# Designed miniproteins, single chains, continued (4), part 87

Each design is a single chain, and the fold is of that chain. pLDDT is the mean over its residues in the fold that is shown.

## One batch from the design tools (miniprotein)

Design m15006
Fold by ESMFold2-Fast:
Structure m15006 (fold): chain A 80 residues (1-80)
Amino acid sequence: MEEELRRLGFSDEQIERLLELEKEFEELKKEMEENPENEEIQKRARDFLVRVLEELRRMFREAGREEWAAAVEAVLEAAR
């Protein structure tokens, strides 16, 4: 994963940030599995997803991957 991200043009700092987001996602996933009907946790999951997609879109643009940035933007529009 890290080598693939570097191949896409991501900096070491951006890769570190993505690993931090992955840890946050794993924690949130556990909360969702424990409380599948909890609307507050579902809202937090949606907000987290939007935040991650916004950061990914920015990172792809910074890496010069406009095609990937456009794909993420389309997902963001669907998630809004």
Scores: mean pLDDT 77

Design m15007
Fold by ESMFold2-Fast:
Structure m15007 (fold): chain A 65 residues (1-65)
Amino acid sequence: SSSKKQQLLQLAIDTFTLLSITTDRRATELTGDANKASRDQLLEAVSEGGAQAQAWMDKQMAQLE
């Protein structure tokens, strides 16, 4: 239903917004050349997790129709 889809979408937006803010703060704390590899790995892991979450959301949205 449209109502369920709107609730699910809002939850996803809120969750991704919080994750983005938290990740940005952590990346900022990892400064300098010595920490570059760790910073890059953190950002890559979050990007991969986001892609999997999006795929899961798409599947749930399809099931609600």
Scores: mean pLDDT 65

Design m15008
Fold by ESMFold2-Fast:
Structure m15008 (fold): chain A 116 residues (1-116)
Amino acid sequence: MRTARLAEELAADEALAPVRADALTALAHLMEAAAHARAGDGEAAVRAVEEGAEHGLRALEGAKDDLAAAERLARALLEALDETLRVAREAGAPEEVVRAVEEAKRRVEEKAREIA
C-alpha cells in the first residue's frame, strides 16, 4: 500500500519524466519482493529486490543533473525498501531476503551521496 502511493507520487513528478519508467519499475519490483516474502518465496523475493535496486540506481543516475529530483527519488526508493524490509521481517523471511534489502539500501544511499 505505501509503496503504491510512492509510485503515484513519482508518476506525477514531471522532473522525473526522463527516468519515470526505471523509477516505477523499481517500485513495482519492491512491491513484488514484499509479496514474495509474504508468500514464503525467499528466492523470488531476493531476485525482486535486486531487480528493483538495479532499476532504482539507473533512475538515480538519469536524474543526477537535477539534485532536487534525485533527492526526492532517493527518498522514495529508501522508503519503499524500508517497507519491503518491514514486510520481510513480519513474514519471517529468510535472512538472505533481509540482507538483500539492506544491501539495496546501502547501494541507493551510496549513489545518492555520489550525486549530492
Scores: mean pLDDT 87

Design m15009
Fold by ESMFold2-Fast:
Structure m15009 (fold): chain A 80 residues (1-80)
Amino acid sequence: MSAEEIAEETFELADELLEATKDNPEFQEALRKVLQGDAEDFDKYAAELLALTPEELKPLVERFIELLEQGRKKVKEIEE
């Protein structure tokens, strides 16, 4: 999967999760932390997000985290 495809799918899933959780500000804050957080805190924020995830949304959240991990790996591979 290209970097552009990873970014596109990641943003689409983020939008879907925000729409599905508009009445859950705690989940939205956790989602924002995963998106904006430092690499060293990623595992912590990802675990927090998963703990707050409704069972029905777990497959989407797991896919979202997988895409973010893939994106971070690609950035690291391009590092000079």
Scores: mean pLDDT 75

Design m15010
Fold by ESMFold2-Fast:
Structure m15010 (fold): chain A 128 residues (1-128)
Amino acid sequence: DLRGEIERLREELRRKLDEISSGVPTMLAKLSVEHKDISYEDEVRYDPDNEESSGYMSLLQALLVAELLYDLGYVEEARELVELVKEALRAPPEEQKKLIDELQDKVLELAKKYNIKYSVTVVSSEIV
């Protein structure tokens, strides 16, 4: 079940972001994707100075787009994004950056092709 796989990967990435954000100053980020009446969002903390944290944010955004594509009936496109996320997660750090860049290009292509709107809203955590 592709939906169950997407949900598990989203949970894994949220956990990885939480682990990286432990004990360091982080930003709150809201990732959202929408098409007509269908929307998905995740709210996560991430470290903007950590390349791995930024990478996981990009992978999470791709999974949100994949879930929306699946709901729209574009199962093969959703599967392609999920497979690219898995490849990036398995890759050594040097290769992971290149795979994430390729994934971001694919997300942009599919979002444009299928009229999917996506956004990232980032807020700095300030100690008041």
Scores: mean pLDDT 80

Design m15011
Fold by ESMFold2-Fast:
Structure m15011 (fold): chain A 70 residues (1-70)
Amino acid sequence: SMEEVERILAELERHLPLDERARRLLRSLLTTGQAPADLHLPEKLAAMVAGFLEELGYSDLARRLLAQHL
């Protein structure tokens, strides 16, 4: 749900510096399971986000995010 997506983004923002581009990419990933091809996170930020997603139980999304940024 959109409410769940916004809760996950808020939790990530408590720990990580997410700008508007990062928020758009992550909202797409959490909603559709795919990151937009035209939006990229810095590799270090992508790795940190993937780590948090894995801790929250979204291991498949974490792997997809890393695959796009590797």
Scores: mean pLDDT 78

Design m15012
Fold by ESMFold2-Fast:
Structure m15012 (fold): chain A 116 residues (1-116)
Amino acid sequence: AEEAARKAAEYAEKAAEYANKAAKYAGKSGDREGAQSAAAAGVSGAGAYFGAELAKKRKDEKAAKEAALSAEGAAEGAKLAAEKGAGTEEDKKKAEKAAKEAEEYAEKAKKAAEEA
């Protein structure tokens, strides 16, 4: 249980990092939808970071599952930011790559939580 919670926390933290990256690149679009999607990704990323901290502290199955759910939210926010934001081709590619990595880490967090 403790090891599964630790792994779920680490993967949720990574999902948060990539969601924040997607938000940063999407925010450069300058349009309203891009800015709103970037803000949503940032909030979701903060949630995943908080979920990871709780899982590290509690080290139980419930905290591991909550961290995995927050990571899933961060991945969804990152995906929306990549789809709606990014004004330049370079920033759009960076946002899309970050969103994909957030999704992969959210899936890893979910699998780790299932082992808890």
Scores: mean pLDDT 75

Design m15013
Fold by ESMFold2-Fast:
Structure m15013 (fold): chain A 64 residues (1-64)
Amino acid sequence: GARARELFEKYKDEEGLLSEEAFIKAMKELGLSEFQAERIFEKYKDEEGLLSEEAFIKAVKEYA
């Protein structure tokens, strides 16, 4: 949804990806705990340890 895209734009790095720290901050704004956000990040991260916009939107849709 629009909220997920807004949070992605707010927290993304210069390459258009989310780090674990940025992801945790975004998910905490949605009411999730740091522990929940860390577990979700491990499920959706790529091989470089980062999240794409598509992966972030899927995570928000499933958990928030």
Scores: mean pLDDT 83

Design m15014
Fold by ESMFold2-Fast:
Structure m15014 (fold): chain A 95 residues (1-95)
Amino acid sequence: MERVEEVLRLAEEGRLDRALELVERLAREGRLDDAVRAADGILRLGEEKKDIRLYEVAKEAAMIVLRYSEDKEIILRAIGLVLRAIGGILDLELE
């Protein structure tokens, strides 16, 4: 069952709190690759829609992944997502 697609659907529908709850559930279940893919997907939606709220949610989702991860590759991916989300927020605020 593809829970990453469910997270992205919730984010697209504006159900941001539910999207974050599902990311945290994935992380708690040890599904960190799924959790980081979900965070990346939310970030891409934020980039497409130019939506600060989606960037903030992507940042928070990536931070959840960082809290639960001990895998270097996943940690580096999550850090990259946090930095990209911050950059997107700053770009929108400066325009």
Scores: mean pLDDT 86

Design m15015
Fold by ESMFold2-Fast:
Structure m15015 (fold): chain A 84 residues (1-84)
Amino acid sequence: MVDKERAQADELLEKARNSPDPVKRISYLFAAWVHYTSEPIINLFKAKREGDKKKIEEYEKELKKISKQMVAEIKALDAADAAR
């Protein structure tokens, strides 16, 4: 289920935004990305094993959405730095 991984990813993003250390910010952002992608990747492989084309498309869309979300979070961190 996505709920626990999403909560952990959200917490890591919050730590990234609140960290004044750019190295820690990047580390938290990367950890959040891992938590966002792990479950969809596992579910994608399960769907491929089952031959469920609709679930395959769903999880591929979710991974694409996560990729776009990461770009948005990087831009948000840049905006936070600009507002310092």
Scores: mean pLDDT 76

Design m15016
Fold by ESMFold2-Fast:
Structure m15016 (fold): chain A 71 residues (1-71)
Amino acid sequence: MEVTAVINLPADATEAEKQALIKEIKDRGLEILSEDDKQITVRGDINDILSLPIRVKSFEGDKITADYVPP
């Protein structure tokens, strides 16, 4: 099942942590729809999205909102 996820970046997230998340997204073959300093929006298979280092905040229809959880 394909879904769209809006992943919120923590206010204290470093550029290195943001790039690490982008690498994880690309390595899973997920599509990046938009990217900024506060959010990354991705589209792809739900199981691949849920395998990212994120905490789901809401799931409604084909839309997920989540927070990035840096290691």
Scores: mean pLDDT 83

Design m15017
Fold by ESMFold2-Fast:
Structure m15017 (fold): chain A 92 residues (1-92)
Amino acid sequence: EVEKIIEDLRAMLDALENNEEPPESVREVLKKLYELIKKALEENPEITDEEIKEGIALLRKGLEKLAKDPEKLEKLMKKLEEFIEKLEKEKE
């Protein structure tokens, strides 16, 4: 399940790079968040599937709204960054 989610995220980022034409700043944030999510999932097996799904759902909702509301996308990306920071903080 986690592997499928990571693959879905990669496909979304590839689509943004090749076709969607989001603002450059948003594209950079999405790339950074993808790497952080991937690293967190690989390094922290104690993270619950529920927490992972919640973070991924926020990213998916952001991407869905890209064409309609880029401001909301940026806000959701900020929340994902905060989520990843919290996960890293729980590790010593």
Scores: mean pLDDT 56

Design m15018
Fold by ESMFold2-Fast:
Structure m15018 (fold): chain A 86 residues (1-86)
Amino acid sequence: SKDELIDKLIGIADQIYSLVQAGAPKQQIIDLGKEMAKIASKLDKKVAENIEKLLEEKDPRKLAIGIGSTVGMLQMKQWVDKHQAS
């Protein structure tokens, strides 16, 4: 379901944040971001493209912030979609 995919994206975003806080190698963050983009493509192609662009960010902190913002927007959109009046 969309909810299950969004929950997976939240989990990966949390992992990316933790890795950035721990000073993990950029490649580990990029690898998770690629998995995230693949999952996001099942929800919204534009969101997947935005995640792929974020993976080009040289600063891991800015990358993590961008990922968090993207997932936050998806959560908000899903909430709106669920509560959309007929």
Scores: mean pLDDT 82

Design m15019
Fold by ESMFold2-Fast:
Structure m15019 (fold): chain A 75 residues (1-75)
Amino acid sequence: EKEEIIEIVRKAPDYSEEEREKAAKIIEEKAKKLGASEKTVDMIRRMILRMPDLSEKEQEEVQKAIEKALESALK
Protein backbone atom coordinates (compact mmCIF):
# COMPACT_ATOMS: atom_id res chain seq x y z
CA GLU A 1 0.00 0.00 0.00
CA LYS A 2 2.05 3.02 1.24
CA GLU A 3 5.27 1.03 0.72
CA GLU A 4 4.26 0.22 -2.87
CA ILE A 5 3.80 3.92 -3.68
CA ILE A 6 7.16 4.83 -2.08
CA GLU A 7 8.90 2.02 -4.00
CA ILE A 8 7.47 3.27 -7.32
CA VAL A 9 8.65 6.83 -6.53
CA ARG A 10 12.20 5.60 -5.79
CA LYS A 11 12.32 3.66 -9.08
CA ALA A 12 10.81 6.46 -11.21
CA PRO A 13 14.17 8.10 -12.24
CA ASP A 14 15.25 4.76 -13.79
CA TYR A 15 12.02 4.39 -15.79
CA SER A 16 11.46 5.01 -19.48
CA GLU A 17 8.96 7.72 -20.48
CA GLU A 18 6.23 5.07 -20.92
CA GLU A 19 7.03 3.42 -17.56
CA ARG A 20 7.03 6.84 -15.86
CA GLU A 21 3.55 7.66 -17.23
CA LYS A 22 2.35 4.24 -16.04
CA ALA A 23 3.94 4.77 -12.61
CA ALA A 24 2.31 8.21 -12.25
CA LYS A 25 -1.10 6.68 -13.06
CA ILE A 26 -0.60 3.83 -10.57
CA ILE A 27 0.49 6.23 -7.81
CA GLU A 28 -2.47 8.53 -8.52
CA GLU A 29 -4.95 5.64 -8.25
CA LYS A 30 -3.31 4.11 -5.14
CA ALA A 31 -3.02 7.46 -3.36
CA LYS A 32 -6.68 8.27 -4.06
CA LYS A 33 -7.72 4.87 -2.63
CA LEU A 34 -5.68 5.59 0.51
CA GLY A 35 -7.40 8.97 1.01
CA ALA A 36 -4.79 11.42 -0.25
CA SER A 37 -6.18 14.82 -1.29
CA GLU A 38 -6.62 15.68 -4.99
CA LYS A 39 -3.99 18.41 -4.56
CA THR A 40 -1.42 15.93 -3.19
CA VAL A 41 -2.21 13.38 -5.93
CA ASP A 42 -1.87 16.03 -8.69
CA MET A 43 1.43 17.26 -7.23
CA ILE A 44 2.86 13.71 -7.14
CA ARG A 45 1.75 12.97 -10.72
CA ARG A 46 3.29 16.20 -12.07
CA MET A 47 6.58 15.70 -10.23
CA ILE A 48 7.04 12.13 -11.51
CA LEU A 49 6.31 13.15 -15.11
CA ARG A 50 8.89 16.01 -14.88
CA MET A 51 11.73 13.88 -13.47
CA PRO A 52 13.67 13.53 -16.77
CA ASP A 53 14.00 17.33 -17.01
CA LEU A 54 15.41 17.61 -13.47
CA SER A 55 19.01 17.47 -12.22
CA GLU A 56 20.10 14.58 -9.96
CA LYS A 57 19.75 16.82 -6.88
CA GLU A 58 16.29 17.94 -7.98
CA GLN A 59 15.21 14.33 -8.60
CA GLU A 60 16.34 13.38 -5.07
CA GLU A 61 14.40 16.31 -3.57
CA VAL A 62 11.31 15.40 -5.62
CA GLN A 63 11.43 11.78 -4.39
CA LYS A 64 11.82 13.03 -0.81
CA ALA A 65 8.93 15.50 -1.17
CA ILE A 66 6.61 12.86 -2.66
CA GLU A 67 7.44 10.34 0.10
CA LYS A 68 6.86 13.02 2.77
CA ALA A 69 3.58 14.17 1.18
CA LEU A 70 2.28 10.58 1.00
CA GLU A 71 3.27 9.86 4.63
CA SER A 72 1.49 13.05 5.76
CA ALA A 73 -1.64 12.48 3.63
CA LEU A 74 -1.95 8.76 4.46
CA LYS A 75 -1.39 9.23 8.24
Scores: mean pLDDT 70

Design m15020
Fold by ESMFold2-Fast:
Structure m15020 (fold): chain A 69 residues (1-69)
Amino acid sequence: SEEEKIEEIAKYIRDNDYEKVAELSGASVEDVKKLVEEMDREGIRRVLAGEQIDGEEYYRELAKKVLSL
């Protein structure tokens, strides 16, 4: 299912296993790494602006973005 795939990709992003993320999503390893770096920078900006970010939801959102590549 889509939800199971999102959870699996989120797990591998958390583990920094970008090769496995690329295999599951069909994206390139380079595109996955760039997206993670961009989202991490945005996440830092949001935290500095006073937002609270849930870690599980953060990785789930990253997985959704990877699947959109």
Scores: mean pLDDT 80

Design m15021
Fold by ESMFold2-Fast:
Structure m15021 (fold): chain A 100 residues (1-100)
Amino acid sequence: SAAAERGRQLLERAMIEILGEIDKYKEENPSVSDEKVKEIVKELSEIYLEGVRLLDEGRPVAEVLRLFRERVSELIEKMLPDYPELRKKIEEILERTVEE
């Protein structure tokens, strides 16, 4: 459906922006653990793929975007407690995504 297409585009854009911020932060802060970054990327990819699956199953876009925001926020709170600047940038991306 057109709604599911729109939802996929919003999730994909959010993922691109989030991964881009993680990559920039890692380049500027090489002391950040490579293992930790890989774990975060894996978990983000799993959250993204679940969101796509829910959209394909016909779940409302607004619901899927809220679940995506909730799960990503929980992940970054657990995995990035020592990186408040990166967490803030990711939260700003999530807020913009669910407001559309």
Scores: mean pLDDT 84

Design m15022
Fold by ESMFold2-Fast:
Structure m15022 (fold): chain A 62 residues (1-62)
Amino acid sequence: MEKARELELERVKQLPSDMTPEEFLEATLEVIDELVKEGYEDLKKHPAVQALREAYERLKAE
């Protein structure tokens, strides 16, 4: 792969690949929150994002 593509792939691999489900959800939600602050407000209402928040809340409270 070219250097540019390899950097993007490294970013994806640096995302939570070896975390607990709780850590994975927390890190993912933090990334989404940053994107929402950048202007991707539609992500806040995305069904997948809603599911992630619900899963994280369930893991915290069971």
Scores: mean pLDDT 66

Design m15023
Fold by ESMFold2-Fast:
Structure m15023 (fold): chain A 70 residues (1-70)
Amino acid sequence: GPAAPVVPDAPPGGRYLPPDTTFEEMLERNLAVVDAAAAHYGWDPARRAEMRAQVEKGIEGLKAIEEARK
């Protein structure tokens, strides 16, 4: 029968994290995923840096929103 191809483990997506994941741990995991994706897809260093910066801004924004809610 038709065999589905094995998908790469990276990038796995940042939503599949343990329930007790801290923002710092989430940042580290997502940066690792970006670096793995850059290696896998052959991203330029500039693109990798831009994606890392976007991840950092995203996590920082989530922290700011959580703090603003308190």
Scores: mean pLDDT 69

Design m15024
Fold by ESMFold2-Fast:
Structure m15024 (fold): chain A 80 residues (1-80)
Amino acid sequence: MRKELAREMAIEAGRAAIDYLRQGDLDLAVLLLDVGRRYAELAGEEEASELFRRGRDYARQGDSDRAIELARRGIEILRA
């Protein structure tokens, strides 16, 4: 997979996860944060991948605010 495409897919997954976190759909947010983590890994973006993984874990615990913060930080790294 091309790194540019993987980066774009990770950003889209992270954005979708934030939207589901805001809606209270934690199950879909967890799924999308794991998708974002995998694509960030494929893009070679280890820090963004770790942020999405931590966000997923907070989403599983019901901490939507912390999960949103971590997902936003992951997206910012991928945009740089």
Scores: mean pLDDT 89

Design m15025
Fold by ESMFold2-Fast:
Structure m15025 (fold): chain A 72 residues (1-72)
Amino acid sequence: SLEQKLEEAARLGQEAIESGDKKKAEEAIKKMREVASLSTPELAEQIEKSIETMRKGTELVREQKEKEELEK
């Protein structure tokens, strides 16, 4: 179902944020956008907001981990 696909994409996105894995974030974003294209306009708007939040979170964690590696 679309709900299950969105839940799977959200889970991948959460993993991407926690690990700072940009590639995982891109995969989650692609899956979320696929669900958005099959959803109502209202749900699609919410999905796009989630995508932006995920992208920002992943980048922030990635930068933090990169700094930690440099300052060891």
Scores: mean pLDDT 78

Design m15026
Fold by ESMFold2-Fast:
Structure m15026 (fold): chain A 68 residues (1-68)
Amino acid sequence: MAALEEEYREWAAEMEKELSHLPEDAPTELIAEAIEKMRRWLREKVEAEGDEAEKAAAAALEEAEAAA
């Protein structure tokens, strides 16, 4: 959970940093490119985290059942 929150915060910071380097009147095309780049990055992260989260959830459930 903490790792996922940290990844999200890092993603938000990177996006803000990327957008802050664009001029205030940046054309829609340039903004769209930056967003698409960040979307691809996030999608890859989410896909990797998805498998990890499912594995972690299964392990936690088994440990909880053993303790109950």
Scores: mean pLDDT 65

Design m15027
Fold by ESMFold2-Fast:
Structure m15027 (fold): chain A 76 residues (1-76)
Amino acid sequence: SNKKEGDKLYEEGLKAYKNGDYKTAGKLFEKSGQLYEKSGDNTSAARSYSYSGSSYFLDGDDDKSMQLFSKSEQLS
């Protein structure tokens, strides 16, 4: 299901984030958030987009970071 795939990508994102691979983490969390939205799980989507925003910020991608934080806020 979209939710189970979202859970998998979220966990992969957390591993990348903990290893300092913020670019990979940002992309994984962003895709996880999209899958959670498709499943109607807006709470998990908001959390995934928040981690994606943080990851892109740490990667130096301020524009992408702001976009993902805005998506997170809209779903919260």
Scores: mean pLDDT 90

Design m15028
Fold by ESMFold2-Fast:
Structure m15028 (fold): chain A 105 residues (1-105)
Amino acid sequence: SALEQAREGLRLLREALELLRTGTVADYPEAVRLAIEGARLVVKALLADPTNPEVLRLAEESIRLLDEILELMKADPRVPKEMILELEIARGMLLIALGVAKLIS
């Protein structure tokens, strides 16, 4: 279901944030992969059920987690610029999907 996809997406984003907080530089590619997959699942959930208030709430929480991930990565000079750009693209896609969903709610 859309709600299950949104919950799984949020879980992956939380896992990505935890990897960045507790891991090493070697964990950064996996954290980025998890964050992108998490955002993708939340976008898919918004497309499947754009007027569901719980999906909208989970999408807003997902954007907040992506913001925290991006802040941590931008603060670390060891992070390749390409990884930051990939996450900013994922965040942008999620923000657009959420914005459109709210317009039709």
Scores: mean pLDDT 89

Design m15029
Fold by ESMFold2-Fast:
Structure m15029 (fold): chain A 86 residues (1-86)
Amino acid sequence: ERAPLVERPREELEATLAGLEEKARELLASPDREAQILGEAVLRAVELVREALRRGLDAAERAAVEEEIYAIHEEAAARIEAIRAE
């Protein structure tokens, strides 16, 4: 289906990123601090993925970006745990 001669799945990936941005905006609009922290983390992750796509990173470089995204989510989780501890 989608493996054409020229590999440019950018449109499909951008649609996925747009969906994540939409969800992040919903979270940021929430009065819940936990939701806001999650929304912020998701937006940062989307920006990193878009920059990686723009740079045309290879598989190993994309793995490094995935590590950064994981770290962003771990940071958000730690902040949420701190809020829940009060």
Scores: mean pLDDT 73

Design m15030
Fold by ESMFold2-Fast:
Structure m15030 (fold): chain A 104 residues (1-104)
Amino acid sequence: GMMEEIKELEKKIKELYEEGKKAYREAVEALDKGDVQAAKEQVKKLEKVIDELEKVIAKLRAMLAQSTDPDVIRELKRVILEAEIELGILQLQLGVLKQLLKKA
C-alpha cells in the first residue's frame, strides 16, 4: 500500500543521508591530509547521493499530489520536510567542499 511505499522511501532517505555524511567526513579527512584526489572522489560520491535524494523527494512529492487520504498526506508532508532538511545539509556540505577545493 501507499503507507508501505512511504516507509521504504523514508528508509532510503535515511540511508542516503548517512552515505552523504560519510562522504563529507571522508572528504574533509582527505583534505586535512593533503589528498586532493581522494577528496574529489568523495565530492563525486556526495554529488551522486544528492542526485538520488532529489529523485526520492520528487517521487514523494508526486505521491503527495495524487493523495486524498489525510493520514497519507500528513505522513508524506512529514517525510518530505525531513528529507528537504537533510538535502539542504548535504548541499551546504558540498558547497563547503567545493570552496575548499578551489583554494587547494
Scores: mean pLDDT 91

Design m15031
Fold by ESMFold2-Fast:
Structure m15031 (fold): chain A 88 residues (1-88)
Amino acid sequence: SNEEERKLTIQLFVVTAELSSVWMGLKMLKNGGISIDELKKELDWARKVLKEARELAKKLNDQSLIETVKKAEKELKAAEKELQKLEK
């Protein structure tokens, strides 16, 4: 429905903003003052939101929204890999 499409758009906006914040945090991590645990919590929240967005995109069968979700999932996985490298 149009209401579900609107909710999905909002969720994708939030996830995109959170992932941008995480990438900034990863760049600042080596300068001190930020914890790995804080970044892990941000990634966990992004993962939960993105999972819901993925299911909604499938129900709506909107190719543009599905592509947007896939892009966000790739960015999430990339951020998770960078964080794992820092944990050693």
Scores: mean pLDDT 72

Design m15032
Fold by ESMFold2-Fast:
Structure m15032 (fold): chain A 76 residues (1-76)
Amino acid sequence: MDPLEEAIKLAEQALARAEAEGRTDVVAQIYVSLGKLYYEQGKKEEAIKYFNKALELARRAGSPVAEQAEKLLEKL
């Protein structure tokens, strides 16, 4: 398996667990990771979608992940 595809699969598994546990800040962090992985895979639209999801959740949680997601969106 492509290391990038494997990383996406692991991130999706981590996302499912974090969602089940109700850990909103962790979910936002995983969305940033998924966005980065999709961007590296050349899937720019998917990357933008995940960065926007991360930004929305991080802003609600008051997390510094919001600033990270904003900067990543500016680079796309």
Scores: mean pLDDT 83

Design m15033
Fold by ESMFold2-Fast:
Structure m15033 (fold): chain A 102 residues (1-102)
Amino acid sequence: ADDALRYLDKAIEYLDKGIEALKKGDVKKAKEHIEKAADYLLLAARELRRLGMDFVARQLESTAQYLRMVVKNEDATPELLISSARSAKSIAESAKRRLEEF
């Protein structure tokens, strides 16, 4: 559980850094932070699968894939990037709450 919690905390941290970079107009740095958050969501998903939390792990995997897709889209607006990062943060926070109840 500790590794999954740590990875979820890191994912949330990088999503917050991405949102902050977008507010400052640094789209390139924001995309780097969002990609790093996606990596941590996948690490968290792997640990959650080891705990038998397959449904939550699948949600994190789908979220990470969506973030990577949005980051690779050259037509993605800063508004879409912020919205996607906020949505991913909400999913990660929900996963963290479920893990704390486990």
Scores: mean pLDDT 90

Design m15034
Fold by ESMFold2-Fast:
Structure m15034 (fold): chain A 111 residues (1-111)
Amino acid sequence: EMEKLIEEIRELIKELEEALKKKDIEKALELAERLFEKSLELYKKALELDTKEALEKALEELERVLEALEKLLELMKKDPSVPKEKILELEIMIGVLALMIGVLKLLLSKL
């Protein structure tokens, strides 16, 4: 179950990187939203399993997601046609993801 989520996340990151290369902001945003949803699922499953292995795997994937979303945010900020509300929405997703990463790091530091 967790391995399937990790595979889905990796494929979504690959699709997002391709959308970023093409500067297809609309598609990149749709992929970012799906990626955020899968990231939240992965985070919850890692907490349920509460093993060092599960927490480490989730942390690795969530850090990759954060990097991809930050690249999208940079691209969106450079495009004056992008609504400020969409930029704020992505910034909120990035903030929540950073908090999830912080929690995983804290839990791993106590193991």
Scores: mean pLDDT 89

Design m15035
Fold by ESMFold2-Fast:
Structure m15035 (fold): chain A 76 residues (1-76)
Amino acid sequence: MDAEEAIKALREATEKRKAEVSKYPKAEEIQKLLEEMEKKMIEGIRSGDEKTNEEASEKAGEYMRKAAELVAESEA
C-alpha cells in the first residue's frame, strides 16, 4: 500500500472514531488522544526508518490505551 493511501485510511478511521466518542462525557480528552495517536502513526509511516517507526508505534499505542481506558470509564 502506498504511504499516502495508508495515511488517508488512518485519517478516515480516526475521524469516524472521534465522531463515535463525541457522545461520551470525556469526548474532548478521548479525541485529543486519538489525534496524538494519528500524528504518531503518520510520523512512523512517513519516516521509512525501522527505529523511528517502532518508537512512533510505541507512543501511538500509549495514546490508544489511554483513550480505550477513558471510553471504558465513560461506558461504566
Scores: mean pLDDT 80

Design m15036
Fold by ESMFold2-Fast:
Structure m15036 (fold): chain A 79 residues (1-79)
Amino acid sequence: SSSQIAASLNRIKNLLQNKASDEEIAEELKKLTPLILDSDNPKEAFRQLQKVLASSPPVKESKQISAEYYRIYMEVEAE
């Protein structure tokens, strides 16, 4: 649901703000993935995730975070 996605995005925001480990952030992204894909609009849900990550470089700095991010991206953009 949209409320579950919002709650997960807020957890990711808090992890980024507190400079949590890349593993913790990647684990939260793994939990978010099925919520995005099962949503009524996966592309819009993914855009919300992109906005959360845009203020932080972990997607570019961490192989674990970027791998999970691009896995979600590829699934959302698949035709």
Scores: mean pLDDT 77

Design m15037
Fold by ESMFold2-Fast:
Structure m15037 (fold): chain A 72 residues (1-72)
Amino acid sequence: MSLRDAVTRAARALGLDPERLSATQALAALSTVIGEGNATLGLRAGGFDPADASQLVTNEQVVEAMGRALGD
């Protein structure tokens, strides 16, 4: 299973839309797969602040940033 598939499953388990995640929602989904510390570092490397729930992010930007942070 790819990390992207695992994150998609985690997001759905949390009742979130895996194609439209805020930075805060992406942190929650990633934390269930790779742990909160790694998820925080990955999101910051992608240019997202997990503490800023008002960030305008597209699903494409979230998926690409997560994929790059996770080595896809």
Scores: mean pLDDT 67

Design m15038
Fold by ESMFold2-Fast:
Structure m15038 (fold): chain A 84 residues (1-84)
Amino acid sequence: SMADARRAAEIVYRTLVEEAGVPEEEARAVADEVLDRLKSLPDPELGIRYAAGLVYAAAVLAGLSPEEAEELAERVKRELEAAL
């Protein structure tokens, strides 16, 4: 649903800004991509995996180690599974 897609985007934005130190403008762009993808995807599990993958990529680009980025992505995945 659109509400689920917005909730997912909110979780991604918050996590990237607060946990990964991603600049707000860049985190917003990632969250917007999550929103656009999830609102049009028929498979919620695929949407959650996609969002977690974007979090991983953004965190690594922001300077987190692969291990830290993987833990962050898994945390987002679990939060999305619980919230959606």
Scores: mean pLDDT 85

Design m15039
Fold by ESMFold2-Fast:
Structure m15039 (fold): chain A 70 residues (1-70)
Amino acid sequence: SDAELEALARELLPEADELERELVRQHITQGLSPEEVRARFEARLRELLRRRGLSEAQADAAIRLMHRLA
């Protein structure tokens, strides 16, 4: 349900925030491009969502909710 996706997105928000901060640090310290940072962030977040048993459509919906909440 949408309520379950929203609850999962809120539960994962601290982990997504931590991943974003780590990748931003790598961008600053290692010279990764913004495109590389975005690609790595999305890949790690999708891996986490896949481990929670989400479909691709559910993962996309959860990622959109996380962007709105963060």
Scores: mean pLDDT 72

